Designed miniproteins, single chains, continued (2). Designs and how they scored, part 30

Each design is a single chain, and the fold is of that chain. pLDDT is the mean over its residues in the fold that is shown.

## One batch from the design tools (miniprotein)

Design m5010
Fold by ESMFold2-Fast:
Structure m5010 (fold): chain A 72 residues (1-72)
Amino acid sequence: APTPIPLEELRKAMAEYQAKVKAQGAEQVGEPWSLELTLAGRRVRVTFVRMKGMDAAGNEAVADVPVGIEEI
């Protein structure tokens, strides 16, 4: 049987991770961006935001954080 993409679970994990990053004082820098890809034979669009914060050593760190996923 085809394995469904757990989009709800992925969205929950993304929201939880974004909340943790934001709670640590990281903030969005720049515009959101997206890419389209195929997961388990289904087309999805993943939205990323660039987040700026500090790493464990106290240095400035920048990362692209996934914040949304939708089937297209």
Scores: mean pLDDT 75

Design m5011
Fold by ESMFold2-Fast:
Structure m5011 (fold): chain A 67 residues (1-67)
Amino acid sequence: SSRLQQLLAELEKARADTQEQIAELDKQIAANADNPEKKTRLELLKLVHEISLNATEYIIERIRQKM
């Protein structure tokens, strides 16, 4: 349906945005290799975004199964 197609497009955009945030955090983690406390904080923040990405991908898969 057109409604599910629109929702899918919105979720695919959210997925792409989250991937960009993860890539930026990877750069920041690399830049802070000599600061263990800051590196750990950034790695935990990255984990939050990776969990969000997995949830978004799960929902996308469920929608695709209904199309």
Scores: mean pLDDT 89

Design m5012
Fold by ESMFold2-Fast:
Structure m5012 (fold): chain A 61 residues (1-61)
Amino acid sequence: MAVLETPGARAVLEGDRAVAEALPGGGASSAATTAHGLLVQAGMRPVGLEAGPTSAVVTGG
């Protein structure tokens, strides 16, 4: 399972989606940025973003 952790968030790759949760001191922007970074690192193009206050899901295509 592919994982990317930054100071503000942790993201996990689930098939064609990167799912991130903010860590203490992070927020929605940290989660979104980390999820996006993991998806791009996995070789996928971001085509969708769904963000919550402390979470983000970036979908690849």
Scores: mean pLDDT 82

Design m5013
Fold by ESMFold2-Fast:
Structure m5013 (fold): chain A 67 residues (1-67)
Amino acid sequence: MVEESAAERERHARGQRVAQLANEALALLKAGVPVDEILARLTARVGPAVARAIVQSVLSQLEIEAK
């Protein structure tokens, strides 16, 4: 059987964290928190590249829903 490596376990845990942060960002946007503030909070936790990816994903989803 294929066993998960340490790298696969780390990647899986990171994926779960990103999903949690994306849900948090969506909730904050719906509550009226400014995008810049959400981005700053996420950047402090996961770094600028990942924070931007999360915010862009959430904004794209909301734009599709709004159109």
Scores: mean pLDDT 73

Design m5014
Fold by ESMFold2-Fast:
Structure m5014 (fold): chain A 86 residues (1-86)
Amino acid sequence: KKELEREIAILDTAVGILRAGVELLHEMGQISPEAAERALAKLDEARTLLDKAHQYLENGDFEKAEEYLKKARELIAEAHRIVDEA
């Protein structure tokens, strides 16, 4: 349980850092508005999935918590890929 709590917290922090990075790159003209919007949308979806993972974890549903955590990781990876290709 504590390991999943830690993973959720780490990913939540990573989402915040990546969102700030996307905003900064957009302000600097280093990323297109379309790429920035797409990356931010993926990060917002990841935040929603992390919130659900946390709720399942609190309710003792470790299987669903892990499922939603995995989906959130995939979205964060997609957002990072969008930024790297920009």
Scores: mean pLDDT 85

Design m5015
Fold by ESMFold2-Fast:
Structure m5015 (fold): chain A 69 residues (1-69)
Amino acid sequence: SIEEEIEKAKEEAEKAAKSGTKEGIERALQLANGLKQFSELLREAGREDLAEKAYEAAEEIEKAVKEAE
């Protein structure tokens, strides 16, 4: 499901950020940006519930990156 894809992306990104590597941090930020874009597409499709989840996941990833730095 779309919800499972959002959760998987978040989990992958948080794991990447916690690696402490430059590549991991770049991957986490790439996933966060992808989720923000996906959120906009979901809002266009009338799936505001999923759009909010995708955007919140992206913000949590960005916070994890800051905490890992």
Scores: mean pLDDT 84

Design m5016
Fold by ESMFold2-Fast:
Parts: structure tokens; sequence; C-alpha cells
Structure m5016 (fold): chain A 88 residues (1-88)
């Protein structure tokens, strides 16, 4: 069964971002997509990914600025989120 995971943009601005989500242990690309401003990227992953540590790379498509944030896929009630643990 899959769960929807909400991936927050760590640097929201009125711009379009390309967001990539990687497994922090293996470097495998798990999902990618585009979001605008403070919009949340919603991805679908297997339930077994709850508790997985991930790296979220957000690139501003207007400036080329990239921010990398570490997080953990955490279930809160009926929803799941990437809970940020660090950023650069």
Amino acid sequence: MEVEVHVPNPIPKDATYHVKVYDAETGELLAEGEVKGDEVLVIKVPESYIGKRVIVESTNLETGETVTTEGVITRIGDEAFVFPTSSN
C-alpha cells in the first residue's frame, strides 16, 4: 500500500522550484517534481518508507539556487510528511 508524503519547500519564495527526494543512505532518487512558492510537493511511496531518512534538494528554476535539506518520512495520523532535520 502506498502513502502520500508531503515534502515542504525549505526556502519558499514566489518562484518555481524543482524538488528531488533521495534516500540519504543509498543516494537513490525516490521522487521528483516542481512546486511554486510555499506549495508542498506530494509524492507517493510504499508504507515501508515511513521512518526513512531522505535528502531533499530544492532548486530555484529562476536563479539556479539549490538548497539541500535532510529529513525523515514521518506519519502523523492519516498523513505523512518529510520532517526537516537540517539544511544548507
Scores: mean pLDDT 75

Design m5017
Fold by ESMFold2-Fast:
Structure m5017 (fold): chain A 95 residues (1-95)
Amino acid sequence: LEAELEARLRALEEELRRAVEEGDEERLRELLERLEREFERALELDPLVVESEEGKEAREGIAEAREGLEEGDLERAARGLLRAARALARLYLAK
């Protein structure tokens, strides 16, 4: 589980880096929608996730990504996406 999550986070980081370098705003929007769906699923499993440190960090990362895309700041959007993904990964590893 942990090794799989680490591999997925590394793949995401590389994908985000390439999207920023290529100016691929559409790819960043697709990743944002995917992370928003993942966060929504976490809330469906446990509504109290929104009050957790990880849940708050994921929500903040999603908001930062949205603002970055609206401002055309793809580097900020990528940082927000990575922050949200890392927070969600920690949420799944917490016991």
Scores: mean pLDDT 80

Design m5018
Fold by ESMFold2-Fast:
Structure m5018 (fold): chain A 83 residues (1-83)
Amino acid sequence: SRLEQERASRISAANIRAVGASAEELIVERKAKKKIEEAKKNSKIDKKKSEEEIKKAKEEVEEARKRAEEVEEEARREAERAE
């Protein structure tokens, strides 16, 4: 039936968004890890700049994680509604 197709489409779309958000989180974490390492190496030259870069990288990771958790929660709820 069309209702089954619409439900399957919504679940599929939610799963695609969840996978995308999780992939983005991993990319942000990897990029942040590299930035933090570089900032630590440069801390002897400019400690304040290094601390700002580390803080920004950590904030980007936290934002990406929160987004991924929110989208995963939405996908889980959509799957549960499908019974």
Scores: mean pLDDT 81

Design m5019
Fold by ESMFold2-Fast:
Structure m5019 (fold): chain A 88 residues (1-88)
Amino acid sequence: SYTITVRGFLDADKMKELLEPVIQKANSLGAQASVIKVDDTTLEIRVGSGDYDVTLESTDIIVDFLTSEEMQNKVKELGSTEPLVVTV
């Protein structure tokens, strides 16, 4: 399994809402993906499955979404002055 740590936002609950579509997409591919609130400015996304290729593909789509222009624009609209910091 992979853990993706996300920082650089001001509201973890709003950030979790923005992640719902990509988490649903990962789960539709057969992954078990979940978002964990560490604190108000830090989230962990945990991705696993019984299949390595499914886990890898699902991790990649989540990272791609987090680093996308669409996500950076949404985070700026929520008051962030800096890009998201994504660690795998």
Scores: mean pLDDT 83

Design m5020
Fold by ESMFold2-Fast:
Parts: C-alpha cells; sequence; structure tokens
Structure m5020 (fold): chain A 99 residues (1-99)
C-alpha cells in the first residue's frame, strides 16, 4: 500500500537524519509521522506533500551554496547534502511505484 511504502521510506530517512544529529533525527521522525497521518486521511494530499518535498530537496542539492547552508561548516553541509540525496533517492523510488 501507499502508506506501507511511506513507512518504509521513513525508516531509511530517519536513520540518515540521525547521522546529522539526534535533534534532526527527532524532527524528521515527527515530520514523517505527520505525513503518514495525512496520507491515511487524504492520500492525494499526502502525495502532493511528498512531491513538494522531492522538489525542494532537488532544488537544495542543485544549489549547495543556498543561504540555508551559509551558517554550516563544510562537514555539517556535507551531512545535510547526504541526507537530501537520500530524500531524493527514496522519494523517486516511492513515487515511481505509485504510478
Amino acid sequence: SFVELVEEMKKKLVEEAGKISDQIKADVEFLFDQIIKLTKEDEDLGYLYLQLMLSEATRLLENPDDPQFAHLSPEERAKRLQYLQAVVEELTKLLEKIK
């Protein structure tokens, strides 16, 4: 099911987020719990939010000098970009399986 695919993706992305910090891991886990709840209530809206997430992650990967990264050390920025790469990979796989 769509919900099961999102739950599988959550597990992978929470693990990747944990490499950045415990706080970001907790924030990502909370975000995906909200997306899973939304998808159970309105599958089309859940799908839309995942598409928006893919779009934003792709934009940030294409713009590594984005102001959102300006306060980060090179090592911290690399960890964020690695997480965003995982987001793009997992969302692309999930969205391809639904259509």
Scores: mean pLDDT 83

Design m5021
Fold by ESMFold2-Fast:
Structure m5021 (fold): chain A 103 residues (1-103)
Amino acid sequence: MVDEKVEEIAKKGLENKEEVKGLQEVVELLGEEARRAYEAGDEEAIQEHLALLEPQRDAARNSSSDEEAIRLAAEGLEKLYREKGLPDVAELIRRAFEKVIEE
């Protein structure tokens, strides 16, 4: 399952303290899987990937600044992955966001 690969990448990113790099690898893998689902006409997988875009869309619509949009998107994604039972992905998102904001 894609979820198992994503959780493994997140765990490695957390262990190595490369949270931003780990999150980039997660995003790349999810993008590849979304493209494959679209090419295969897998409607359930497409809908699951569209759900992952909802926090970013809501953040963009409800934010008055880029910083607020990034924060709301990160909080929404952390919640989504925690509810999916992927706690290492949720923690990776939180820590990567903290590093981006501190920079």
Scores: mean pLDDT 73

Design m5022
Fold by ESMFold2-Fast:
Structure m5022 (fold): chain A 106 residues (1-106)
Amino acid sequence: VEEALKALREASEALTRADQAIKEGNYDEAIKALERALKAVERAHEILKTQSGPAVEEARQHTERAIEHLKRAIEAVKNGDVEEAKQHLAEASRHLRRAIEALLRA
């Protein structure tokens, strides 16, 4: 659990950087931050796959959804669709927060 939480917190920090970069129009930095967040969530998801329990299963489902939204956010930024990128970033952030909450309540 602790290693997964560490990875999810790293992802949260990267998402904050991505949001700020998008607001500043620095799309190259936004892509790098989103890719860092994606790798951190994927690492957490892999760790959680080796564990069992209702809280772990809930966190796994949220990390899976966060991965989907992060991939779409990266694609949207690369395509110049800033509004689409913001929507997917917000959804990824929501799922990341829920994954962290599930693990903390375990």
Scores: mean pLDDT 87

Design m5023
Fold by ESMFold2-Fast:
Structure m5023 (fold): chain A 114 residues (1-114)
Amino acid sequence: GAKTAKDILNEEEFEKLVEALFKGIMYLGLREIEPSEILKELWEAVNKDLKNTSEEEKRKIVTEYVENTPVEEIIKHLEALIEQLKKEAPNDLAAKYIVKELEEVLKLLKEKLE
C-alpha cells in the first residue's frame, strides 16, 4: 500500500498533524465556509453530524482519515486548507494561528519524505 503519515511520523508529530488538520476543518464548518473539492470528504465527515459528535469523536474521525489516506493526499489537503483559510479569513487571528500550525506540519511532512 501507499505510505501514510503514521508510517513516517512519530506519535507526537502525528498528533500535531491531526490536531492542526482538525482545527482547520472545524474552522471552515463553524464559519460556514464551503470547502474546496479536495477537502469536501473530510469536511463532511467532521462537520455533517455536529449535533451528536463530541470534539473527541471528531478528532478520532480525522485520526482514522489520516491513518488510511496516503501521505501525498494529506499534503494536498494541508496545502488546500492553508490556501482556503488565507483566502477566506486573511484578517482573522484564529485563522492565522491555524495556518501557522498547518504550515509547520506541512513542512515536517515534506522534510520526512526527503
Scores: mean pLDDT 84

Design m5024
Fold by ESMFold2-Fast:
Structure m5024 (fold): chain A 73 residues (1-73)
Amino acid sequence: SARDRLRAILERHGLPLPAELPDDPVALVGTGLRAVAAATGKSVSEAEARGLAQLPLEAALDLVERELDAIAA
């Protein structure tokens, strides 16, 4: 599931896991973007989160994973 994928990404990068991941796709993408923001020191706007929510959920998670992998490199 998308929630399990995001959990695995966060665990792999040593980022804090919330006790419960949201079921809503927009909220789930927002959780991933906040993790990227915390790792990079960048702010995430609601407009950026809404823009990514227009993508298929898996494509939005691919972007989150790629951004975190780029930081780790």
Scores: mean pLDDT 70

Design m5025
Fold by ESMFold2-Fast:
Structure m5025 (fold): chain A 86 residues (1-86)
Amino acid sequence: MKVLERATSAEDASPRGRRIMEILEEGGIEVVRVEELEDDVFRVYVPVKDIDKAKKLLEEKGFEVLGYGPYSGTTGVVIVRVPDSW
């Protein structure tokens, strides 16, 4: 599979990546990092305790959750696909 992987800092986040950060931060979740994997697929890094919260909040906003789980002892990850309407 061809995946366009790009690590983005908070300052270098794409417009869609920044919107994902805004949604999670408005929900009370601290975003560690957002990484663009494909045009419509993002990997979102959150505190491990907030994985379930982040998953539910993104699902409520119309995102498709492709995967989620612990990344390290303190950091978790949620992989989402953005709706085509975004």
Scores: mean pLDDT 75

Design m5026
Fold by ESMFold2-Fast:
Structure m5026 (fold): chain A 76 residues (1-76)
Amino acid sequence: MSTGQQNGIDFAQQGIDYYNNGDYDSFTYYARSTAYMLRRLGFTDISDRIMQGIDNQDYDGVQRQLQRAIDIMRRS
């Protein structure tokens, strides 16, 4: 696993933890950090979905995309 993949997984896991604690400001920060890492790794579609979800305040949708991002990065 590359350093970029590990960093992306760590950001996504932190985001999910903040979501579960109701800290949506920290959740949004880590979700954006995950999206930026995904884009650098070439996963542009899921990165765009996360960013659109943040813009739409669809936090449930973003949380599901973070879980999917972890799975994708672990398989790559």
Scores: mean pLDDT 87

Design m5027
Fold by ESMFold2-Fast:
Parts: C-alpha cells; structure tokens; sequence
Structure m5027 (fold): chain A 72 residues (1-72)
C-alpha cells in the first residue's frame, strides 16, 4: 500500500539523514530530508512529474555523498 511505502521511506531517510549529520554533512542531510518530504507528497497526490523530479534530485544527492566517501 502507499502507506507502507511512505513509512519505509520515512524510516530509511531518517537513518540516512542521521548518518549524514553524524559525519558533518549537515547541508546534504537537510537537502535529502527536504526532497524526501516532497517525494512523499508526490506519492500522496499521485503527482508523477513531481515524483520523477524529486527521485532524480535524491539520486544526485546520494551519488554526491558516495563520491565524497570514496574520496576519503
């Protein structure tokens, strides 16, 4: 159900945001938190365009994080 998907997204995003904040990536954590919130709203509203845009932004932020971790 949509409710199960939303709950899973909230749980996973909270864990990722907490990890990012613990490592000093506060700006990235805030951006991911904002984009996940917008993604959840897109799911609730059946907004396919919004879903695609916010998924893309989350993917780009995660890719940036992975690059930073690999560079250390």
Amino acid sequence: SKEEVIEQLKKESKELVEELRSKGYEDMAEKIEEEVEKLIESIKNNDVEGFREHMKKIRELVEEYVKKVRSQ
Scores: mean pLDDT 84

Design m5028
Fold by ESMFold2-Fast:
Structure m5028 (fold): chain A 97 residues (1-97)
Amino acid sequence: LTFEELKEIIQEVIDEAEARGLTPEQLGAVYEFASLLIDLAEKSGKKEFTLEEVRAFVDEAIARLKAAHPDLTPEQIAVLEEFARRLLEKAEEKKKK
């Protein structure tokens, strides 16, 4: 995956989350998670990513978000886990072209 393809996939999953009627608090968690993923990928200095590298960014972003917000609700965590699952599915599909 290129960095541009990764950003496209992140935006597609955000659009799906918005369409599902999530609460403002759940959407806030999604937006922060997406921002952390983009920041981690950009700071890596890489132009292309493997699925393994994308999974590593997902794990790191979730860890950072939980550390920054120890008051995350189970519902917010479930939304973030679903976002991560959809992101990895779309990343795998893009790799297949």
Scores: mean pLDDT 82

Design m5029
Fold by ESMFold2-Fast:
Structure m5029 (fold): chain A 91 residues (1-91)
Amino acid sequence: MTKEDIKKILEETLKRRGVKIDEEAREEIEKLAEEAVKISEEVKKKIEEFDKKESEYSQEEKRQEAIRLTAEALRKIGELEDRLLELIKKL
């Protein structure tokens, strides 16, 4: 997804919940969209690195690395959710 796609989803979600989107809220939404794109690119890079090194891992190590990468991605998504909740509380 592009930054613009994420920004649009966030703005539409907030509007559906009756949240007034002013200029300050729009700037915070843009920052959240930029962070989401950055996390997506970092996850993509880590998956590519894992795939490149796959031949060096045992079957158990492959499973553990996949779990680790998934857990790290979920943690970063949780951090974005916390930022979104803080934005909603200010509005």
Scores: mean pLDDT 73

Design m5030
Fold by ESMFold2-Fast:
Structure m5030 (fold): chain A 92 residues (1-92)
Amino acid sequence: MTLEEQLAEAERILKESTDADFAAFAYAAAAILEGKPLEEVEEAGLEGLKAPKEWQEEIRAVFRELVEKKVPAPDMLKALGEKAKELKEEAE
C-alpha cells in the first residue's frame, strides 16, 4: 500500500470513527513498514491528524526519538500507536 493509499484509508476512518485521530496517525506510521522515508511519513501523519497542537508536538517528539535510536520499523509503529492511544485516553 502506498503512502497516499494509507492516508486515503485514514481519511475514511476519520469520517466514520470516534478514534479517528489515532487511526489516521497509525495508518501513516504503517507506511514506514512499506519502506517510505521517515520524514515523509512524519509530515503526512501530522497533516492528517485533527488532534490538538499539544498532541502533534508530543507525537513528533516520540517519532524523532525512535528514529534517533534506530528502532526497527515494526517496534516503531507499535510505540507510535501506543503513544497516540495514551494521548487519546488522557483527553477523554
Scores: mean pLDDT 57

Design m5031
Fold by ESMFold2-Fast:
Order: structure tokens, then C-alpha cells, then sequence
Structure m5031 (fold): chain A 89 residues (1-89)
């Protein structure tokens, strides 16, 4: 398990600050995103990218609850949609 400071970019290009916890670095691995400004937590899965600091992860929304949490955090995302996470530290 690794925890990173990060920014989350939605499909529309909106960027939101978050803390990201990666439980498994494999494709399909679970990731917890905690949005810094709201405290909202969403669970997503890895579909690509890198877990190194300065790298980017592509995460997929797997259920409507997670989609609703992302929209509450200000990201316009639907079930099956993806967000890009840039790992800053």
C-alpha cells in the first residue's frame, strides 16, 4: 500500500487536488481517492499508467456510488468513465 499527494483530472479537463492510496499496483487494482477540499472518498480501479511519483494513473469508475462521489467533488464522470491521476508526492 502506497499513499500519494495527487491531482485528479476529469474527462472535461477539470483538475481537483486529492490524496490517493494505491492498494495494488496491478491493472484492476483498487485505489482510494480522498479529495482534499471536500473530504469525499471514492473507490476506483487501475486501468493503466504508473505508480511512481511524477507518473500518471488512469482510473476507471466501476459503480454509480463512486460516480456520484466524483461529481460531488466537482468531476463530471459517469460509470465506465476514466479520470487521470498525476502523482505529485
Amino acid sequence: MKTYDATVTGPDGKVVPATVTVFSEEIGGPVRVTFKDTGIIASLKIVGGSTEVGGTLTLQVTNEISAERLREAGLDVEVGGTVTVTLTG
Scores: mean pLDDT 83

Design m5032
Fold by ESMFold2-Fast:
Structure m5032 (fold): chain A 100 residues (1-100)
Amino acid sequence: LLDELREKIKNGEATAEDFLEVALTSKDLALQVAAAIEAGKLDPRALEKLVDHPNVEVRAAAAGMAAVAGLIDLARKIAADPRIPESVREQIEALIKEAE
């Protein structure tokens, strides 16, 4: 999976779906978070697939990316998760206010 993604990135063929697969299936939290950010950069709509992600850090990254992409309702929906740390929620809310 990761080696296939690296080859696609090198060849300029990596899609939001390729990064989304890593965010959903990788066992490495740092790779899941990085992949969520890259998926959101390529296609902000892909972030909808991360709303119920088991790792709160991945959901927080998705909410932040949704906010900067102007997907305010999605960002608020993800940020409403009580498991997201208050400091992170405050950062997402600040991004939402700046995007509005």
Scores: mean pLDDT 76

Design m5033
Fold by ESMFold2-Fast:
Structure m5033 (fold): chain A 70 residues (1-70)
Amino acid sequence: DAEKAAEILRRAAEEAGVPEEVIEEAVRTFLDAYEKGESVEEALRRAVETIRRRVSAETAMRIAQAVKEA
């Protein structure tokens, strides 16, 4: 479910202390990729890469793990 995945992504990033600007960019990246026909998993991978470019690798890995567990 794309809506649930986007909500989990936003919550995980907020809990990890990611700046709101980066969270909004990541969520936009996720929704854009999904609308272009990518799977939820592919869209989430792109969103995590967006966060990874702006924050430490450790923070990005925590977010990716939290999303996979949901």
Scores: mean pLDDT 77

Design m5034
Fold by ESMFold2-Fast:
Structure m5034 (fold): chain A 90 residues (1-90)
Amino acid sequence: SEMLSERIRELTLPVMANMSEEVKKKLQELLAQAIAADNAGDYKKAIAYIRKMWELIIEEARKLGMSEEDLEELRRLIEEQLEEGEKELA
């Protein structure tokens, strides 16, 4: 749902704006790996890299002081989006 994606963006926008350059670089590397896997038709591998990106974003959100309530909401929304994607590929 676009509304769920918008809520994920709302929660992550301050995190993306304030994360370190080292974390930004790691996210770029993971995104490049996800794109390469997708281009190769390895959609399960692409989703695995996207999961790693989200785990890194959640950990940075925690370090930047995101509340436990917002962290749990973010994790739930991400899991819903990834589960829907995985079901479509099965």
Scores: mean pLDDT 81

Design m5035
Fold by ESMFold2-Fast:
Structure m5035 (fold): chain A 87 residues (1-87)
Amino acid sequence: MSPEEREGLLLVAESSMALIQLAAIKLSLDKLPKEVAERIQKLTDEIADLVNQAVQAFQQGDLDTVRRLTEEAKRLAEEARKLDKEA
């Protein structure tokens, strides 16, 4: 495996892990205020779309796109976690 392929695979794994970490929050959405639950759900849907795009970019060898999408997914995941903590 080339260093670039290894980097891309690790980035895809990182973005996927961010999405998985939100699964526990999704199981508890009914315990949050409606507005907070709706915002977390929207962020989770956006992260899932970014992860799918990162996988496609990785398959095409576009590591710059994989890096950008992974950072964006991690940023949105942190936003969702802050919303959960503040509720």
Scores: mean pLDDT 78

Design m5036
Fold by ESMFold2-Fast:
Structure m5036 (fold): chain A 64 residues (1-64)
Amino acid sequence: MDAEGARQAALDAGSGAGAASAAWEAGKYPNDEEAMRRGVEAGRAGDLEGAAEGAGKASQIGGL
């Protein structure tokens, strides 16, 4: 999994809903469910930076 790509996808979404979707996709393979959940919540609240951080952490390959 690519943490940078997941973070960038959330930022590129340009909307809270899109960023939440990116965070969900990053975390659906169970690397870091807490980071995924936080990213989804942040994105839905309109916090693109929080969603990007959550997506990046959820997709970290160090969890493999």
Scores: mean pLDDT 63

Design m5037
Fold by ESMFold2-Fast:
Structure m5037 (fold): chain A 107 residues (1-107)
Amino acid sequence: SSAEQQRKREEMARRLLEEAERVLERLKEEGVDFKAIEELILSMTPEEISELMERWESSSPENRKKALAIGALALRGEALKVLGREEEASEAERKAREAMELELKKS
């Protein structure tokens, strides 16, 4: 039924939210500067963020952690949107989500 499909989708989104929050906490413990990352996200377009993430994924371990941080912010934003809690997502999380959606559309 439609209600069973919605419940399953919400259960998956809750697990995604918990996983994203665990990754964000781990990266904070590893010394990732989330304030700098969020300010950077807010200064860029989703297209620019997508291109930055691609460059960072192929560079230093430090830059790969920054790419993972943006990815985790995007996943948190997506999970909150699916749960009908999009107002709880930060502007940085919403922009990161849009950048991730663009990346998934690239050939």
Scores: mean pLDDT 84

Design m5038
Fold by ESMFold2-Fast:
Structure m5038 (fold): chain A 85 residues (1-85)
Amino acid sequence: MKLSDEEVEEFVDLFEQAMKDEIKKKFPTASDEEIAHRGGLVGDLMRSAIETANTYNDQELLDRILEARQMLLNGEPISSVLRLL
């Protein structure tokens, strides 16, 4: 089943925020602008990957995205999400 545009944007927002939080934690001297830039790049790449999966009906990847979404909503660490994806 394809992800809706709303589900794609919800996941991208959650993923981008989790990545920004992890970058800030690992690199506490990074500027807010640097964190925003790096997080934005990762979010854009993730959106592109999900849109491609929707287009080609890559159900295995879409199912992993739904599992990753649930992990992020449960407050699981981004490192666990990245291992799933």
Scores: mean pLDDT 83

Design m5039
Fold by ESMFold2-Fast:
Formats: C-alpha cells, structure tokens, sequence
Structure m5039 (fold): chain A 90 residues (1-90)
C-alpha cells in the first residue's frame, strides 16, 4: 500500500541518519518521504513521523555539516519540507 511505502521510506531515512549518510543521500530520502506524504495526506500519524524524521535529519546535518554552505542549504531545505508537511495537518 502507499502507507506501507511511506512507512518504509521513513524507516530508510531514520537508518540513513543513524548510519551518518552523506547530505545528498538524506536530501534524496527526504524528497521521497515528502512525495509519499503528499500521496497520503489523511494519515496524520505518518505525517507526524515524516515531520519528525525530516527535523532529525536537519539537526544531524546542522551539527555535522552546518559550517559548510552545502550543509546550511540542506538544513533549510529539510526544514522547509517539514513545514510544508505541518501545513498538511489541519
């Protein structure tokens, strides 16, 4: 199901953060999570999990890569996606 695909994408992103994946990998996984949430806007629990994993990724990138321009841009991108998902939760 689309919900199972979203759950798997969130789990993959959580694993990537734990494995200290490169910024580009985290951004690609964030795009996948974001698109799958747009396909499942009624599942508020999964939207909350997606927001949390995007925020965790942003915090990880900020702490590890926040001194680089690429890191700062990635943090802004990840947080912007999280904010867009928050707006889907009415």
Amino acid sequence: SLEEKLQKAIDEMEKAIADRAPVDTLVELADKVYELVKENPENKELIDRAIKVLTRAANYVRERYGKTEEGRKAVQYLLDKAVELIKLKK
Scores: mean pLDDT 87

Design m5040
Fold by ESMFold2-Fast:
Structure m5040 (fold): chain A 79 residues (1-79)
Amino acid sequence: MPLSERGKAYREAILAAADPAVRERIARFLDVFSQDDASAARIAEALGVSRQTATRAMVALLTAESPEAAARRLSEILA
């Protein structure tokens, strides 16, 4: 499912603030998370990470106060 305009702007801000080494992985996470069937299991499968790591990434995105905070937390979790 395509992201809303607000979701796209937020995604671009996260990717701009993200560490270049993990930017592609964060982009993949955001793509999977935006799907109607998004779950920790699907994210874990898509990224090759544990379900615990996928859950931490989801919580980090949902609880981040800014795109920069989301980028920092996701860079640490998905590194």
Scores: mean pLDDT 78

Design m5041
Fold by ESMFold2-Fast:
Structure m5041 (fold): chain A 89 residues (1-89)
Amino acid sequence: MVEEAIKKAKSKSLEDQLEAVRIAAELFEEGRLEEAKEVAEAAMKSKNPLVQFAAAVVLARVYEAMGDREAARKARAKAVEALKQATAS
């Protein structure tokens, strides 16, 4: 699952990149925090601001659950910036 999700995150397809974010969120809900982080970090490398926003939201939740407050704060800031870019286009 994780390797397949990372492949989707790196694909040129917006649909596949968003599916990777959905899988990361599902891994988070299952308590698989390290795997959710890996998939969300891969999706953050997308050039699409909508994918970056969705991935940053998942990543912030993962870092909060892991107790990494500084990483969670940075992920939230990235989500805000990606949302601004997505709504400006």
Scores: mean pLDDT 84

Design m5042
Fold by ESMFold2-Fast:
Structure m5042 (fold): chain A 73 residues (1-73)
Amino acid sequence: SEEGTKIALESQKLLDEAAAAAQAGDVEKAREQLEKIKKLRDEAEKKGDMPNAALTNDANAKAAEAAVKAAEA
């Protein structure tokens, strides 16, 4: 759906911002972006009609979580 595509694109943008913040050592900023991705994932899941958006948002949340953990190490 158009709405699902918009949510997936926003999630990808937030992942890019989380990765950039993590690379800069800004763990707090990276965590903020991760929380926004998780919120988008939850919104996609609640709507039920966006399985591709839900999968993309879950994958992006996991990638952002990995970036935060790497920055903390």
Scores: mean pLDDT 75

Design m5043
Fold by ESMFold2-Fast:
Structure m5043 (fold): chain A 94 residues (1-94)
Amino acid sequence: SLEELLEEARRLIEELREMGPEAELVARALERALRALEAAARGEASLLDVEVELGIARIALAVAKLAGAPEEIIRLAERAIELLEEALRLLREA
């Protein structure tokens, strides 16, 4: 379940990367959050590190919305954040 959430998030982040420069900031922030979650799952990072990177990803999404990013970019980024937040919840319950 955790692995499935992280793999789906990775696929969405890869899609965002292919959407060009308007998606770059949010895609990079989401990738950092994904890496933090993967590291935390291995005991190599704290849950606080994950929370910080997810916070940065939410800020990057807010910036993209303010800049008028296409709806497709916003939709994919919001879904990726939801998956990463659910993954963090599962790690907290373990």
Scores: mean pLDDT 88

